# Ledger of designs, part 68: designed miniproteins, single chains, continued (2)

Each design is a single chain, and the fold is of that chain. pLDDT is the mean over its residues in the fold that is shown.

## One batch from the design tools (miniprotein)

Design m6339
Fold by ESMFold2-Fast:
Structure m6339 (fold): chain A 82 residues (1-82)
Amino acid sequence: MEELEKYLERVEELIAELERLRAQETDPAVLAILDRGLADAKEAKKYLEEAKKTGDESKYLKGLVFLLSASGELYLARRQRA
């Protein structure tokens, strides 16, 4: 439970950062990466929230996979902007 709450907090932070970068960005290639990251982060949030409600380990795992994907897309977007 505690660890799941920590991942939900991380997803919220990730969504906020992706939205912040998207608001500042004008490069279509970087925007495409940020849009994919935001979509993955929102999927992560949905699966983690479902896992919290149901205790379903499959949904928890899916949430973690989408969180990892979204995190990778954030790093890629930051690297493209540098």
Scores: mean pLDDT 85

Design m6340
Fold by ESMFold2-Fast:
Structure m6340 (fold): chain A 90 residues (1-90)
Amino acid sequence: MIDEIAAEIMKEVGLSDETDLSKIKDEEERLMMEAAKEGVRVGLETDPEVLQAEIERAEAEREAILASTGVPERYLEAALLALRAGLALK
């Protein structure tokens, strides 16, 4: 149930839990919901040991990632939560 997990992640970062992209008026929130769904899917499909190591690295390098990519912190937080949720379902 990728949509339900993505909804919980969006709620955790203070955004709408609406999973129907056609009902989300804000373009940034729509892109974040799509990214959350994709992150959960990647987490489910990726090898658990590889995924755990990459999540730990991304958390350790958080400031460098934010500085190099220019994405809002909540984007990175949602992405990391999505990957961890996918890992937890294995």
Scores: mean pLDDT 77

Design m6341
Fold by ESMFold2-Fast:
Structure m6341 (fold): chain A 73 residues (1-73)
Amino acid sequence: SLEEEIRRLQEEIRRLEREIRRLDREIAELRDKAETIEQVQRLTALEIRRIGLEFEIELLKRKIEELRRKIEE
């Protein structure tokens, strides 16, 4: 059902939010230590990944709102 799909999408969002919190800790740790080109490159890669996860969450939220509209129509 559409309601079950919404629940699955909400669970996926929670999973991605936990991944972002893990990345935030790793990013903070690397920012404090970043002195080499390799460390800066790794930091940049993690920050790009974090932005990607935020985009995925926003897309999932948009999909949930679309599904909710379909249920009410």
Scores: mean pLDDT 85

Design m6342
Fold by ESMFold2-Fast:
Structure m6342 (fold): chain A 71 residues (1-71)
Amino acid sequence: APTIGEAIQKVFDKSPIESFAAGAAVLLKRDPSALDSLSPSQLREILRALKEMGAPEDVLAALEAIIEAKE
């Protein structure tokens, strides 16, 4: 069976970026550790999509902090 990390990676690869970014915004509030399986490059792509969608500054700051922690 796939791990949670493998499942998240597969959903990222197959989803439109806007759809995944919306889901990631929910995960940031409920379980930010779910995003730990994603690379910094993938997280930056999500951050870009969230900025283009006009996501709240608190959501953007939370994702930027996760990216910085991963380097």
Scores: mean pLDDT 74

Design m6343
Fold by ESMFold2-Fast:
Structure m6343 (fold): chain A 81 residues (1-81)
Amino acid sequence: SASEENFKNVLELFGDEEIAKLVTEFQEVLGKLSKGVTEELVKKAEKIIKEIIERMEKKGYDKVTIEGFKTILTTSLEEFK
């Protein structure tokens, strides 16, 4: 499935199963937002972004990589605001 393929690709990129799970959950929330925007779904997506960034920081990713990925995630969410 597309979600399984996305999980595998993110896992290969980051080498972290938790980041891969969080990114997959984020994509699922974006899919729900495309069918109907609610404040609860927007808040859930924002929470997932924070959890991904905090995990990357704890794993010692460099600032440029963290900021780049944060920009990608926040831009994807801003399309629904």
Scores: mean pLDDT 81

Design m6344
Fold by ESMFold2-Fast:
Structure m6344 (fold): chain A 92 residues (1-92)
Amino acid sequence: LSEEEKEELESQIKLLETLRREVRKGAAGDEISKETAILGLASSISALKSNPEFPYSKELIALLQKALDHINANDYAGAEAELDKAIALVKK
């Protein structure tokens, strides 16, 4: 990976960690954090679809879509697990 790609991945890691925090707050009953996580995941998926050249974009889209599906099913543990996989992927 180039240095520019590494910087882009580092920014993605920070975003994913923020979304994971919002999922955890939602699991604790924070409805605002739940909505923030849903909107953030949907926006991230749209951004990745608009930039298919982004490293791991296809795999990230799949993982973020699964996380979103889990939150919509009120499965916060499942959503966090998919976000943990996404974070691990971009840290490679």
Scores: mean pLDDT 84

Design m6345
Fold by ESMFold2-Fast:
Structure m6345 (fold): chain A 95 residues (1-95)
Amino acid sequence: SLLKELEKKLEELEKRRKAEAAAAEKAGLTEEEWLANTSEEQWKELEEEALEGAKLRFKIEMLKLGVPESKIEEILKKLKTGEELSEAYKKLLEK
C-alpha cells in the first residue's frame, strides 16, 4: 500500500529528527546553541528534511481523503515553502 509506505517514510524521518534532538540535548546544548553550531550546509539539510516531512504528512492526509496521487503531486508542485504546506494542511483538516 502506498499509504503504508509513506507512513513508514514519515516515521523514519521523525525518528531521525528525534535522534538529532536527543544528541543535542545530551551535549547540553539549547536549541539556539545547537543551531549556532550548525553549518550552513547542515542547516540547508535540516530545512530540506523539514519540507520533505511536511510534504509527506500532506500527501498521507490527502490519500486518506481519497484524493488521487496525481492531484496531490500537482498541488505539491505549487507549494514551495513549509508555511504554504502548513496552511494547505490546516485547510485540509477543516470540516
Scores: mean pLDDT 72

Design m6346
Fold by ESMFold2-Fast:
Structure m6346 (fold): chain A 73 residues (1-73)
Amino acid sequence: SSLPKEKQIEEMEKKMKEEVEKLLEEYRNGDDKIVKEILKELKEKFKESESLLSERTREFVKELIKKLEEAVK
């Protein structure tokens, strides 16, 4: 089936964190407009797929989005 096991979830969370760190690096390089646009897209995609994610993954992604949003204001 297409739903991941706990170990697969950990890998997904790690990859999501890496993407957020990448966006923070782009912001530090002065590309804040691009980062804000990507953040908006991520928020929209997350909301769309929220019901398909585990509760733990949803909360994890929400926290990453919040941290990125706060950092790039």
Scores: mean pLDDT 68

Design m6347
Fold by ESMFold2-Fast:
Structure m6347 (fold): chain A 72 residues (1-72)
Amino acid sequence: DVVDNTDKLAKDLTDDGNKNYTNMMNNANNLYNIDKDKGDKMYKQAMDYYNQTQGGVDALTDGSRTQKAMES
């Protein structure tokens, strides 16, 4: 069923996304202590990644945003 497949995909994407995001944040924190400018840029990249991943999960699990975008 599409719903069951969507829930599994959302969970897999969330788990992988959280792992990647956590690794990026840990790398940003470590880098920030050594090179503040490079660490700040990596924080921004981690935030952009998180927002993009969250948007993807939301699109899979919340059809209301997808419908609104299609109707605009």
Scores: mean pLDDT 68

Design m6348
Fold by ESMFold2-Fast:
Structure m6348 (fold): chain A 76 residues (1-76)
Amino acid sequence: MREEVERLTREILSLPEAPKVDPRTTPAEKLVALAVWVLREIGAPLTVANVRRLLEGVDVSDEAIEAAIRAARELL
C-alpha cells in the first residue's frame, strides 16, 4: 500500500487533470491514495476523518487510511 500511495501520488501530480476512477474496479488502496492526494491539493489536514469524508461509502479500514497518510507524509 505505501508504494502504491507514492506511485499514484506521483502519477496524478504529473497529469494535466485528475484521472477518473471507477469505484467498482479501483482497489480500495488506490481510492485512499487519491483521497490523500486531494487533501494535499486543497491544503486540508491529513486526518483519518478527512479521508473518510472523501471516501464516503468505500469499505476501507481506519488502519489502511492511517498507513496511507503516513506514506503520503514521507513524500513531502
Scores: mean pLDDT 65

Design m6349
Fold by ESMFold2-Fast:
Structure m6349 (fold): chain A 104 residues (1-104)
Amino acid sequence: SIEETVELVRRLAQRALQILGQHDPDLYARVAPRVDALLARAEDAVRAGDLEALIATLGEIVDLFQEAINELEKRKAPSSVIMELGSIEVGIAALRVVLKRELE
């Protein structure tokens, strides 16, 4: 279940990056390396069995996508793009809550 949850996070994050790359290549260039680094850190946490580090890393992914959404809003991106990215962020946050419940 933890491995399945992390795979869902990876797929959601990759979908968000695809949307960013199609809509705002400059923002994508700044955000994508940071997301990739966080996904690698999440994978390392899974291998180490460090659920607290995993939960913290997923929180940083959520925060990073919120920063990207805030930047898109300032750039007057279409509401449809903002809503789709917001839905993905909520999905990752929900998966993080599931992992927190497994830890507690």
Scores: mean pLDDT 88

Design m6350
Fold by ESMFold2-Fast:
Structure m6350 (fold): chain A 96 residues (1-96)
Amino acid sequence: SAEAEQEKQLFERQLKAPLELIDRLKKGKGLKKEELKKELERAIKLLEEQKEELEKLREEKEKNGELTEEEKELLEKLIKAAEEAIEKYKEELEKL
């Protein structure tokens, strides 16, 4: 439905900004070490906040019986992607 498509777009937008920041960091191989550290710390924080919001949305929708199988799969995929990105960027931060 139109409502389900709107919710999907909202979920995708919740990770878009952190993912775009991370993509910029990967392409910005010329950033100074101190600047790269700050951007990684910021990206990690944003991803952690977005992951928590997605987990809350999933739980709230499950409790209300409003979570479709498609939305569940999308939310689980986005949460897992955020979790994997957080771990990867924490490891990259430790190497700096």
Scores: mean pLDDT 72

Design m6351
Fold by ESMFold2-Fast:
Structure m6351 (fold): chain A 95 residues (1-95)
Amino acid sequence: MSEKEKYVERAISDIFIARITIVHLEKVLPTLTPEQRAEAEEIIGELKKLIDKFEELVLNADKMTPEQLKEKYDELSKEFRKVIERATELLERHR
């Protein structure tokens, strides 16, 4: 596997995780308090934006050096992890 292929595969995996997280949040949305619903809708919006950014990264990977691809992936991955942590905390508090 090339260095670039590694980051493309990770980005595709992160898109999949984001999509599944959105489905879980949307499923619980009607049962949430107004405050929790607002937080969930914000998280869904942030995850949708991250999916768009990861898709853009995958589409433009061939135009980047491995170093550029790694740097952009690391930035998006850091943001993605923070949003997923907030989603997990909200879903656990709902239990």
Scores: mean pLDDT 87

Design m6352
Fold by ESMFold2-Fast:
Structure m6352 (fold): chain A 58 residues (1-58)
Amino acid sequence: SAAEAARAAGLAGDGTGAGAGGASGNHDPVKTGEEVRRALEAGDNEGAAEAAERGAKS
């Protein structure tokens, strides 16, 4: 499903956020990675999927 794909994409971000392949902090990919990670940590798979899709569209 889209949620599962987004989860895989977010988790496969390989340090998605500010860890690896991040950015200066203003890039949408970094923000998207943090939003996805935060949602997943909160157990919100749907929110994580939406965050990932939003970033991917950017």
Scores: mean pLDDT 60

Design m6353
Fold by ESMFold2-Fast:
Structure m6353 (fold): chain A 89 residues (1-89)
Amino acid sequence: GLVVKVEYDYASNTVTVTVTSLDVGKSERIEVTLLDAAGNVLAKETLGEHGPETQTVTHQLAAPQEKVIAKAKGLDSGEEVTVEVTGKA
């Protein structure tokens, strides 16, 4: 299973995504996609093959967002986890 934590620092317009694989013996690439509230892609990155392990990626957004949706997808398993985060007001 995948566990995803998302932090959005509205003041710096930076999104930090932390992905942890809980499945022993699984080593797969994880695709992280950041979306706005309307489903438009803001950023996309593929994390390396490690499991069980925690990986962190940070993205600077071009414009402030009221809401960011992070999707983490295991490319071999097809497992997908979606987390929504709002910037700190």
Scores: mean pLDDT 75

Design m6354
Fold by ESMFold2-Fast:
Structure m6354 (fold): chain A 89 residues (1-89)
Amino acid sequence: SVYEELLELLEEAGRLVDAGRLHEALRLLERLLELFEAHISSLSPEQKAELVTRALGLLGRLRALAEERGDEELVRRVVALEERLLALA
């Protein structure tokens, strides 16, 4: 199931954030968003809401950690993903 694959990607991205592997976490979240956009019409409204909520939470945490590191490029990339995801909500 695409929904199950998206949840697994979210869990893995969360683990990468916890490990301080922020650039790897962002690359995985970018892949997640591409997969989500490609299959958005096949997801239920409840599945979309859950994925968006969880992804935004993780992106918010990733942005805060990137800001603490002074990684302005990473912050810009995270904000761009947040904006793209919010447009799909």
Scores: mean pLDDT 88

Design m6355
Fold by ESMFold2-Fast:
Structure m6355 (fold): chain A 56 residues (1-56)
Amino acid sequence: NDEYNEALEIAKSKSLEDLKALVSKYGINPSNKVEAVQAVLALYYSDKITLEDIKK
């Protein structure tokens, strides 16, 4: 759906450092951009973070 595509595209547009900062508080330490994006999406679908959290 549109929300899935929005979350994915926003996560892809963020730097690796920004994504690491977002997921590190959940004990996740991705080694590359692909892992970081996947971790963010996993947290989003687990209702642990919001679209606004990804946009920051």
Scores: mean pLDDT 80

Design m6356
Fold by ESMFold2-Fast:
Structure m6356 (fold): chain A 56 residues (1-56)
Amino acid sequence: SLEELRENVAKLLLEMLKAGMDPAKIKAQVDKDAAQASPDMAQVLREALKEALAEY
């Protein structure tokens, strides 16, 4: 489901942030992927990033 995918992506992004990856680079990659995705998938990616950043 899109909900499950959002949770999994948010966990992955949070793991990357905790590993010391640059938040600006993570955001740029998510923006790039979202721009090339379907509207539903783009929303999932953007919401996952917001959740990961809020938890970080």
Scores: mean pLDDT 87

Design m6357
Fold by ESMFold2-Fast:
Structure m6357 (fold): chain A 74 residues (1-74)
Amino acid sequence: MSEEEQKELGEKLRRAVEETRAALPSLPDERVRALAEEALPKYEEAAEAFLAGDGEKGEAILREIIEEYRDAEA
């Protein structure tokens, strides 16, 4: 992944975090909401990693978040 691609992904993640925060009050389950709220700082860390050019770290963080979220929705 190029530095340009990593920066673009970082910007998209930052926007996604903002959208997710706006959606938190509409989440039907308090447990899902709590997990989303706990995950947001990790999404921000992933965005920072991508913006810094550390795509491997950013991807690892995202994968960890996705796994946690999938398990919570089951």
Scores: mean pLDDT 74

Design m6358
Fold by ESMFold2-Fast:
Structure m6358 (fold): chain A 110 residues (1-110)
Amino acid sequence: TKEKLEEILKLLTEALKYTGEASDLIVEEAKKKNDKKTVEEVSKLSTHIVGEAIRAIGAIEEENIEEAKESLKRMKEHVEKLKEIARKLGNKKAVELLDKAIELLEKAIS
């Protein structure tokens, strides 16, 4: 239904916001530690997350719920990898933001 598609878009938008805020925190902390490898890993994960989000939006516009859910599942996998990076850095705020993003994506997939 149109209402269900609007709810999925809302959840995806909120998840992207939390993921973006967490990515910025992780990159800032990694730069302070001169950890170029972590900056590169976050950049790659962010590219994949945005790519899957764009694919999910396109699938929703085409009313292809199956494809939208598959893109959201792949997006969630990349967000979970980002959370592991935040955890290793000890950035509790970034971990909390990514937990919120994962919960929103799980709700969108269900």
Scores: mean pLDDT 89

Design m6359
Fold by ESMFold2-Fast:
Structure m6359 (fold): chain A 62 residues (1-62)
Amino acid sequence: MSPEELEAEVNRALAVMALSVSIRTTEDPEARAKLEALLDEVLADPNPDPAEALARAKEIEA
């Protein structure tokens, strides 16, 4: 595995974990649906950015 491939996998895992917590803790079903859509987008992204994913999750929860 290349360092770039490893970094992408670590970033994906971090983004998935953070989004999973947001999905589990949000009480708004509309926000939850948007967070689940964002999680699907992150899972499909070959080079996910966990900071960007978290920023988008915060915007959904605001």
Scores: mean pLDDT 79

Design m6360
Fold by ESMFold2-Fast:
Structure m6360 (fold): chain A 66 residues (1-66)
Amino acid sequence: GTAEGREAGEAAGRKGAESALANGASQDVADAMYRGGTAAGARGETAEEGAHLGDLGSAGSYAKAA
């Protein structure tokens, strides 16, 4: 994992959370998406990998919470 991967994952999680809130999801779901994206992205060895993993982590958190 890298700092760049974590930052990209955080950005992906934030985007997912904002989109979910705009579509009527609860704050708890949005918070889970942000945390899931950040945690998944932190495992990435590059910013690109971190963004990809962050998108998957954010989506996975949404699926579990929704």
Scores: mean pLDDT 81

Design m6361
Fold by ESMFold2-Fast:
Formats: sequence, structure tokens, C-alpha cells
Structure m6361 (fold): chain A 69 residues (1-69)
Amino acid sequence: MMSEEEVAEKARELLEKEGLTVLKIEASGNVVGVVARSETAVHFLKFEEVDGELVLTAERVLPRRASRA
């Protein structure tokens, strides 16, 4: 069983490899929720740890137009 820190770290690593900027991570037991941003969208992702592996169980993508600086 992975720690909450390990689950959060694996999720961040996977998303950063996809070119996403991780904005928020919340880990609770074997579940991690992540909010990440690409150039054009905000991604809401839920992973669950199963036998040392992260499984994506929910994903929602919200396309965005540019906001001002």
C-alpha cells in the first residue's frame, strides 16, 4: 500500500510528462484528486492506487479561452 505522498507524487509525475502544470493535489488514503492546467484547458483528474499502480478513475476537461494576466 502506497502512502498518500507517494500517490500524489506519482500523479504529479504522470501529468507533468503529459505537459500539464499541476495546480493542486489532494491525497486521501489510496485516492488522489488533481487539478492541472494545459495551455488551453483545466483538467480535473482522480486516481486510485491499486497494488502499487495509479489507475485513472475519473477525468473532466474544461476548455478555456485566454484569461488576462
Scores: mean pLDDT 75

Design m6362
Fold by ESMFold2-Fast:
Structure m6362 (fold): chain A 81 residues (1-81)
Amino acid sequence: MSKIASLIVAAKLHLVAAQLPFNTPEEREQALRDALDLAYEVAKNGTEEEKKVAINILKEVRDQASPELAKEAEETLKKAE
C-alpha cells in the first residue's frame, strides 16, 4: 500500500469513527478533524484519482461537522479544488 493510499484508509476510518454512537461531542469533532487533516494531505500529494477521493471525504466532514469545523472544511475544499 502506498503512503497516500494508507492516508485515504486512515481518513475513512476516522470518518467512520466519528459516526459511533458512544462518542462524546469532543471525540466526534476530533475524529472529523483528523479525517479533514488526512484528506487534505492526500489532496496536496495524491494522484488526480486520490484527490477526488480526498475531496469526497472533505465534503463528508463539512456535512457532519460543527459550524466552525464545517467552515474550515469548506475553506480546505476551495484550496483542494
Scores: mean pLDDT 82

Design m6363
Fold by ESMFold2-Fast:
Structure m6363 (fold): chain A 71 residues (1-71)
Amino acid sequence: MSLSDVYDFASKKFREASDKARKQGDFEKSKLLDEASKLYSEASKAASNGDDKKSQQLSDQAHLLAEKASS
């Protein structure tokens, strides 16, 4: 898989996780996971454009939000 494909897949998975958290009434977790999904989507776009530095930076930000949602 390309790096863009990896980040796109992550975006989809965190969007699904956000929807599940929302259905369970965990609105704070849902919001953090939704923000992580959006950042992974932007990372995928940056990777597709060859901006590896920006894609990594966005991916790192998404990871921090996902980790915060898990605590």
Scores: mean pLDDT 84

Design m6364
Fold by ESMFold2-Fast:
Structure m6364 (fold): chain A 94 residues (1-94)
Amino acid sequence: LTPEQKNLLQIMEGVLQLTLAMANRLKDKLSEEEILNLFITTMEEILEEAKRKNLPQDIIDFIESSLERLRNAKSVEEAFSIVDELIQYLRQQA
């Protein structure tokens, strides 16, 4: 990975961590559907940025797979697990 790509991975990890923290803080004010949509929208933006900055295909594929799993998530708990797995994956790549 180039230094710029490593920096992008760190930024993406930070954005996902912040989104996860926000969802936890707002869980009493947001519906499960609203929380799922927050995660989906955030991950869609991350995927677009990853493609725009030409991240390695294996990383793009993992993000895309995580997004598909998230779109098919049946619970908020499943969605949190998917996001946490992606955070851990991105940390290992940086």
Scores: mean pLDDT 87

Design m6365
Fold by ESMFold2-Fast:
Structure m6365 (fold): chain A 100 residues (1-100)
Amino acid sequence: SLEEYKELVKEAIKLVDEMLEAIEKNDMDKAKELLEKLKEIVGKLKDLAEENPEDKELRKLIYEIIKLLNEIIGAFEAKDYDKAKKLLEELKEKFKKMLE
């Protein structure tokens, strides 16, 4: 539903903010825990977008979000937290566009 979609996007934005704060505080265990929660929410958003194939702009945004998430995962695996912060800020802007 549209309401479920908006709630998931708002939760994703909150998780990104909490991850950025955890990285700034050098709490990498918390940042990794929040990344797993973010992966679950993005999976749910992908499933909802696949139920509406006519919304090409939404599908494009979801594709860009999945691509950014995979790059964030790679940055965490490389322990490149400066890159992870930059990518998380880009991801947050994509989520904000989904609420427009």
Scores: mean pLDDT 86

Design m6366
Fold by ESMFold2-Fast:
Structure m6366 (fold): chain A 93 residues (1-93)
Amino acid sequence: GEELARRLAESLELAADELSKSPDPAAQELAEVLRRLAEALRAGDYEGAREEARAMFEPLKRYLVSQGYSEEEAERAARAFVERLERLVEEGA
């Protein structure tokens, strides 16, 4: 419901604020996607939220590679995270 979506949005905004403190372009790109996802959730735009969650895969993968993960590790972690996030968005709707 709306309460779950609001709490998820708050958590995503907090994560985006921390990532935006990094000078890493990959971290900043990920922060922007997190902010757009949070905005969609706050607006009750669950279709937009789902699109933003999917759009997170590539920025998250790039960020993890920049943190020292292999491409294969980053892809698996990004996929697992996005799948979990999409489920949370669906449950929030």
Scores: mean pLDDT 84

Design m6367
Fold by ESMFold2-Fast:
Structure m6367 (fold): chain A 70 residues (1-70)
Amino acid sequence: SMDEEQAQRIVDAALSIKDSDLSAPSVQEYVDGLSARFRSLSPETQRLAIELMRERLGERAEEILAAILK
C-alpha cells in the first residue's frame, strides 16, 4: 500500500544516517527534513514507520526517533 511505501521510505532515510553523527549540521538538516516528512504522515503510517525503524535499527532507532520527534 502507499502507506507502507511511505513508512519504508522514512525507514530507508533513517538507515542512510544510522552511522552518521546526529550532531553534525548537515545531518541535522537532513533529520529536520525527515522530521517534517514523518509528521505529514497519518498516525497509522507513523506507527508503522516507528515499528520498522525499531526492527531494522535496534537501539539506534531510539536516537534517530528522538531526533525526528524532538
Scores: mean pLDDT 84

Design m6368
Fold by ESMFold2-Fast:
Structure m6368 (fold): chain A 82 residues (1-82)
Amino acid sequence: SLEEYTKIFMEVAGLDEEKAREIAEAILNKISPTEFAFLLDRLLDLDDTGQLMAAIIARDWRKYSIEEIAEILKELRTLYSK
């Protein structure tokens, strides 16, 4: 559900409720890889390397569980933040 996904992104990725909910809604609405990459660029304060890594991950995002996506977002923010 939207609320369960929002909670996972808040708890695992450390996102605020607004950002977590926007990502959860996008995933539930089957966002395209390209749109997901742009969403991550807007919501996460990633450097140029982080934006490239986010685009690569977004290409295959549907292959990951929600928990796996949340862990990936946590790692992107930790390693590639501005």
Scores: mean pLDDT 85

Design m6369
Fold by ESMFold2-Fast:
Structure m6369 (fold): chain A 92 residues (1-92)
Amino acid sequence: DIKELMEKQIERLERLIRELERVLARLRRGEPVDEAEVRKLIFEAEVEIGIARIVLGVGKLLNEVDPELEKKLEELIKRAEELIREIRALVA
């Protein structure tokens, strides 16, 4: 069921976004972060973004996409990518 897969990816991305936002907030305050753990978090987020895009693509191909879930998942992908970009800029 594509809907269940999309809901699962929404939940996973929401969790990762919360963790990325915490890291970004710490970096913006000049607080120390574990660079290895930050790289691991970014890697996990990029993997889940990739899976989310595959799920969306399969759902669209099967014409089984819930428009509300599609919009939510696309918004979460964009937010996660924005957070990764901002974190990378601060740790460079």
Scores: mean pLDDT 88

Design m6370
Fold by ESMFold2-Fast:
Structure m6370 (fold): chain A 89 residues (1-89)
Amino acid sequence: DIVELEEELIELTKPYSLDDSYVPETPELKAFLEEVESLDLPESEKQILLGNIRRLLQGVEALNDPEVKEKFKKVLEAVLAELKEHSAA
């Protein structure tokens, strides 16, 4: 359940998610962000999505919890799959 995982991550990272300019530290996450930027979506929607992901990442890295990192990875994979499905038409 992607919505439940997303809500849980937002709640867990809320105190730490302060800056949407946070740079990802992992190659896998950088690849995800590059893939999102390559999608045929309006720039405003891309900026909102990337900002949300960067804020969540800041909180995830601050917590440094393997379970939180795994949940974040699952959310990223599910979001990317959903976006690709909608763009494929």
Scores: mean pLDDT 67

Design m6371
Fold by ESMFold2-Fast:
Structure m6371 (fold): chain A 82 residues (1-82)
Amino acid sequence: SVEEILKLLEKAVDALRAGNTDEAIKYLQQAVDKIKETKLSPEEARRVLALLFAAYSEAIAQGNEDVLKAVTDALKAVNEAS
């Protein structure tokens, strides 16, 4: 469900802000899997994108290429699901 995707992305952002990079990547990967199984309305896609942009900002601030890749994979999944 979209609510599960949003919860995973909120956990990913929280993990990034706490410096728990490996946990954040796992949550992002779980969110990607659920996004691929879900058809998103435009409104739902906007909610998901807002959290992904927050994760992207944290990844840029940390300079972590693995996190940037995980966020990019999630952005691609949202585009394909909407």
Scores: mean pLDDT 85

Design m6372
Fold by ESMFold2-Fast:
Structure m6372 (fold): chain A 87 residues (1-87)
Amino acid sequence: IEELRRRAEEAWAAGDVAAAAELATEIAIRGIEELAKKYGIKEEDVEAAKEKVRKAGAALAAGDLEAAEAAWAEAARIVKEAVEKAL
């Protein structure tokens, strides 16, 4: 994940917003997978959260900040609710 963060920072510094968005999406997906392993989150909730993260990344790459923020908020809500159910 640290290697992905470094590549995302390099892409952003180079002005490659599409590459930076793809790498940020990959980092978020990996983070969701690690939380799922730690808390025993249901696979269906994991896939739902990943789908929202992918939509956020695609919107960000397209310059649609409003859609990106909405999708990230939905991903965060899904993860939070799944963790609360697992506790």
Scores: mean pLDDT 76

Design m6373
Fold by ESMFold2-Fast:
Structure m6373 (fold): chain A 70 residues (1-70)
Amino acid sequence: DELLRQVRELIDRINELLRRWPDLSPEEQARAVREHDQLVRELAQLQNRMDELGWRWDGPDVDMPDVSLP
């Protein structure tokens, strides 16, 4: 489904950003914070749309990572 694909794509992008975090310079971390905030907002919008459709959030195709920056 399109929504599940978009959610997974955003989660993958967030995970990639978090994986890079320890190796980033302070300037890169500042940019990464803004990118992370935007990705989390987009994810929340898609989650709201899925909730409106009555989808179960604990589906096997979506694993919610810890999206918090260190």
Scores: mean pLDDT 70

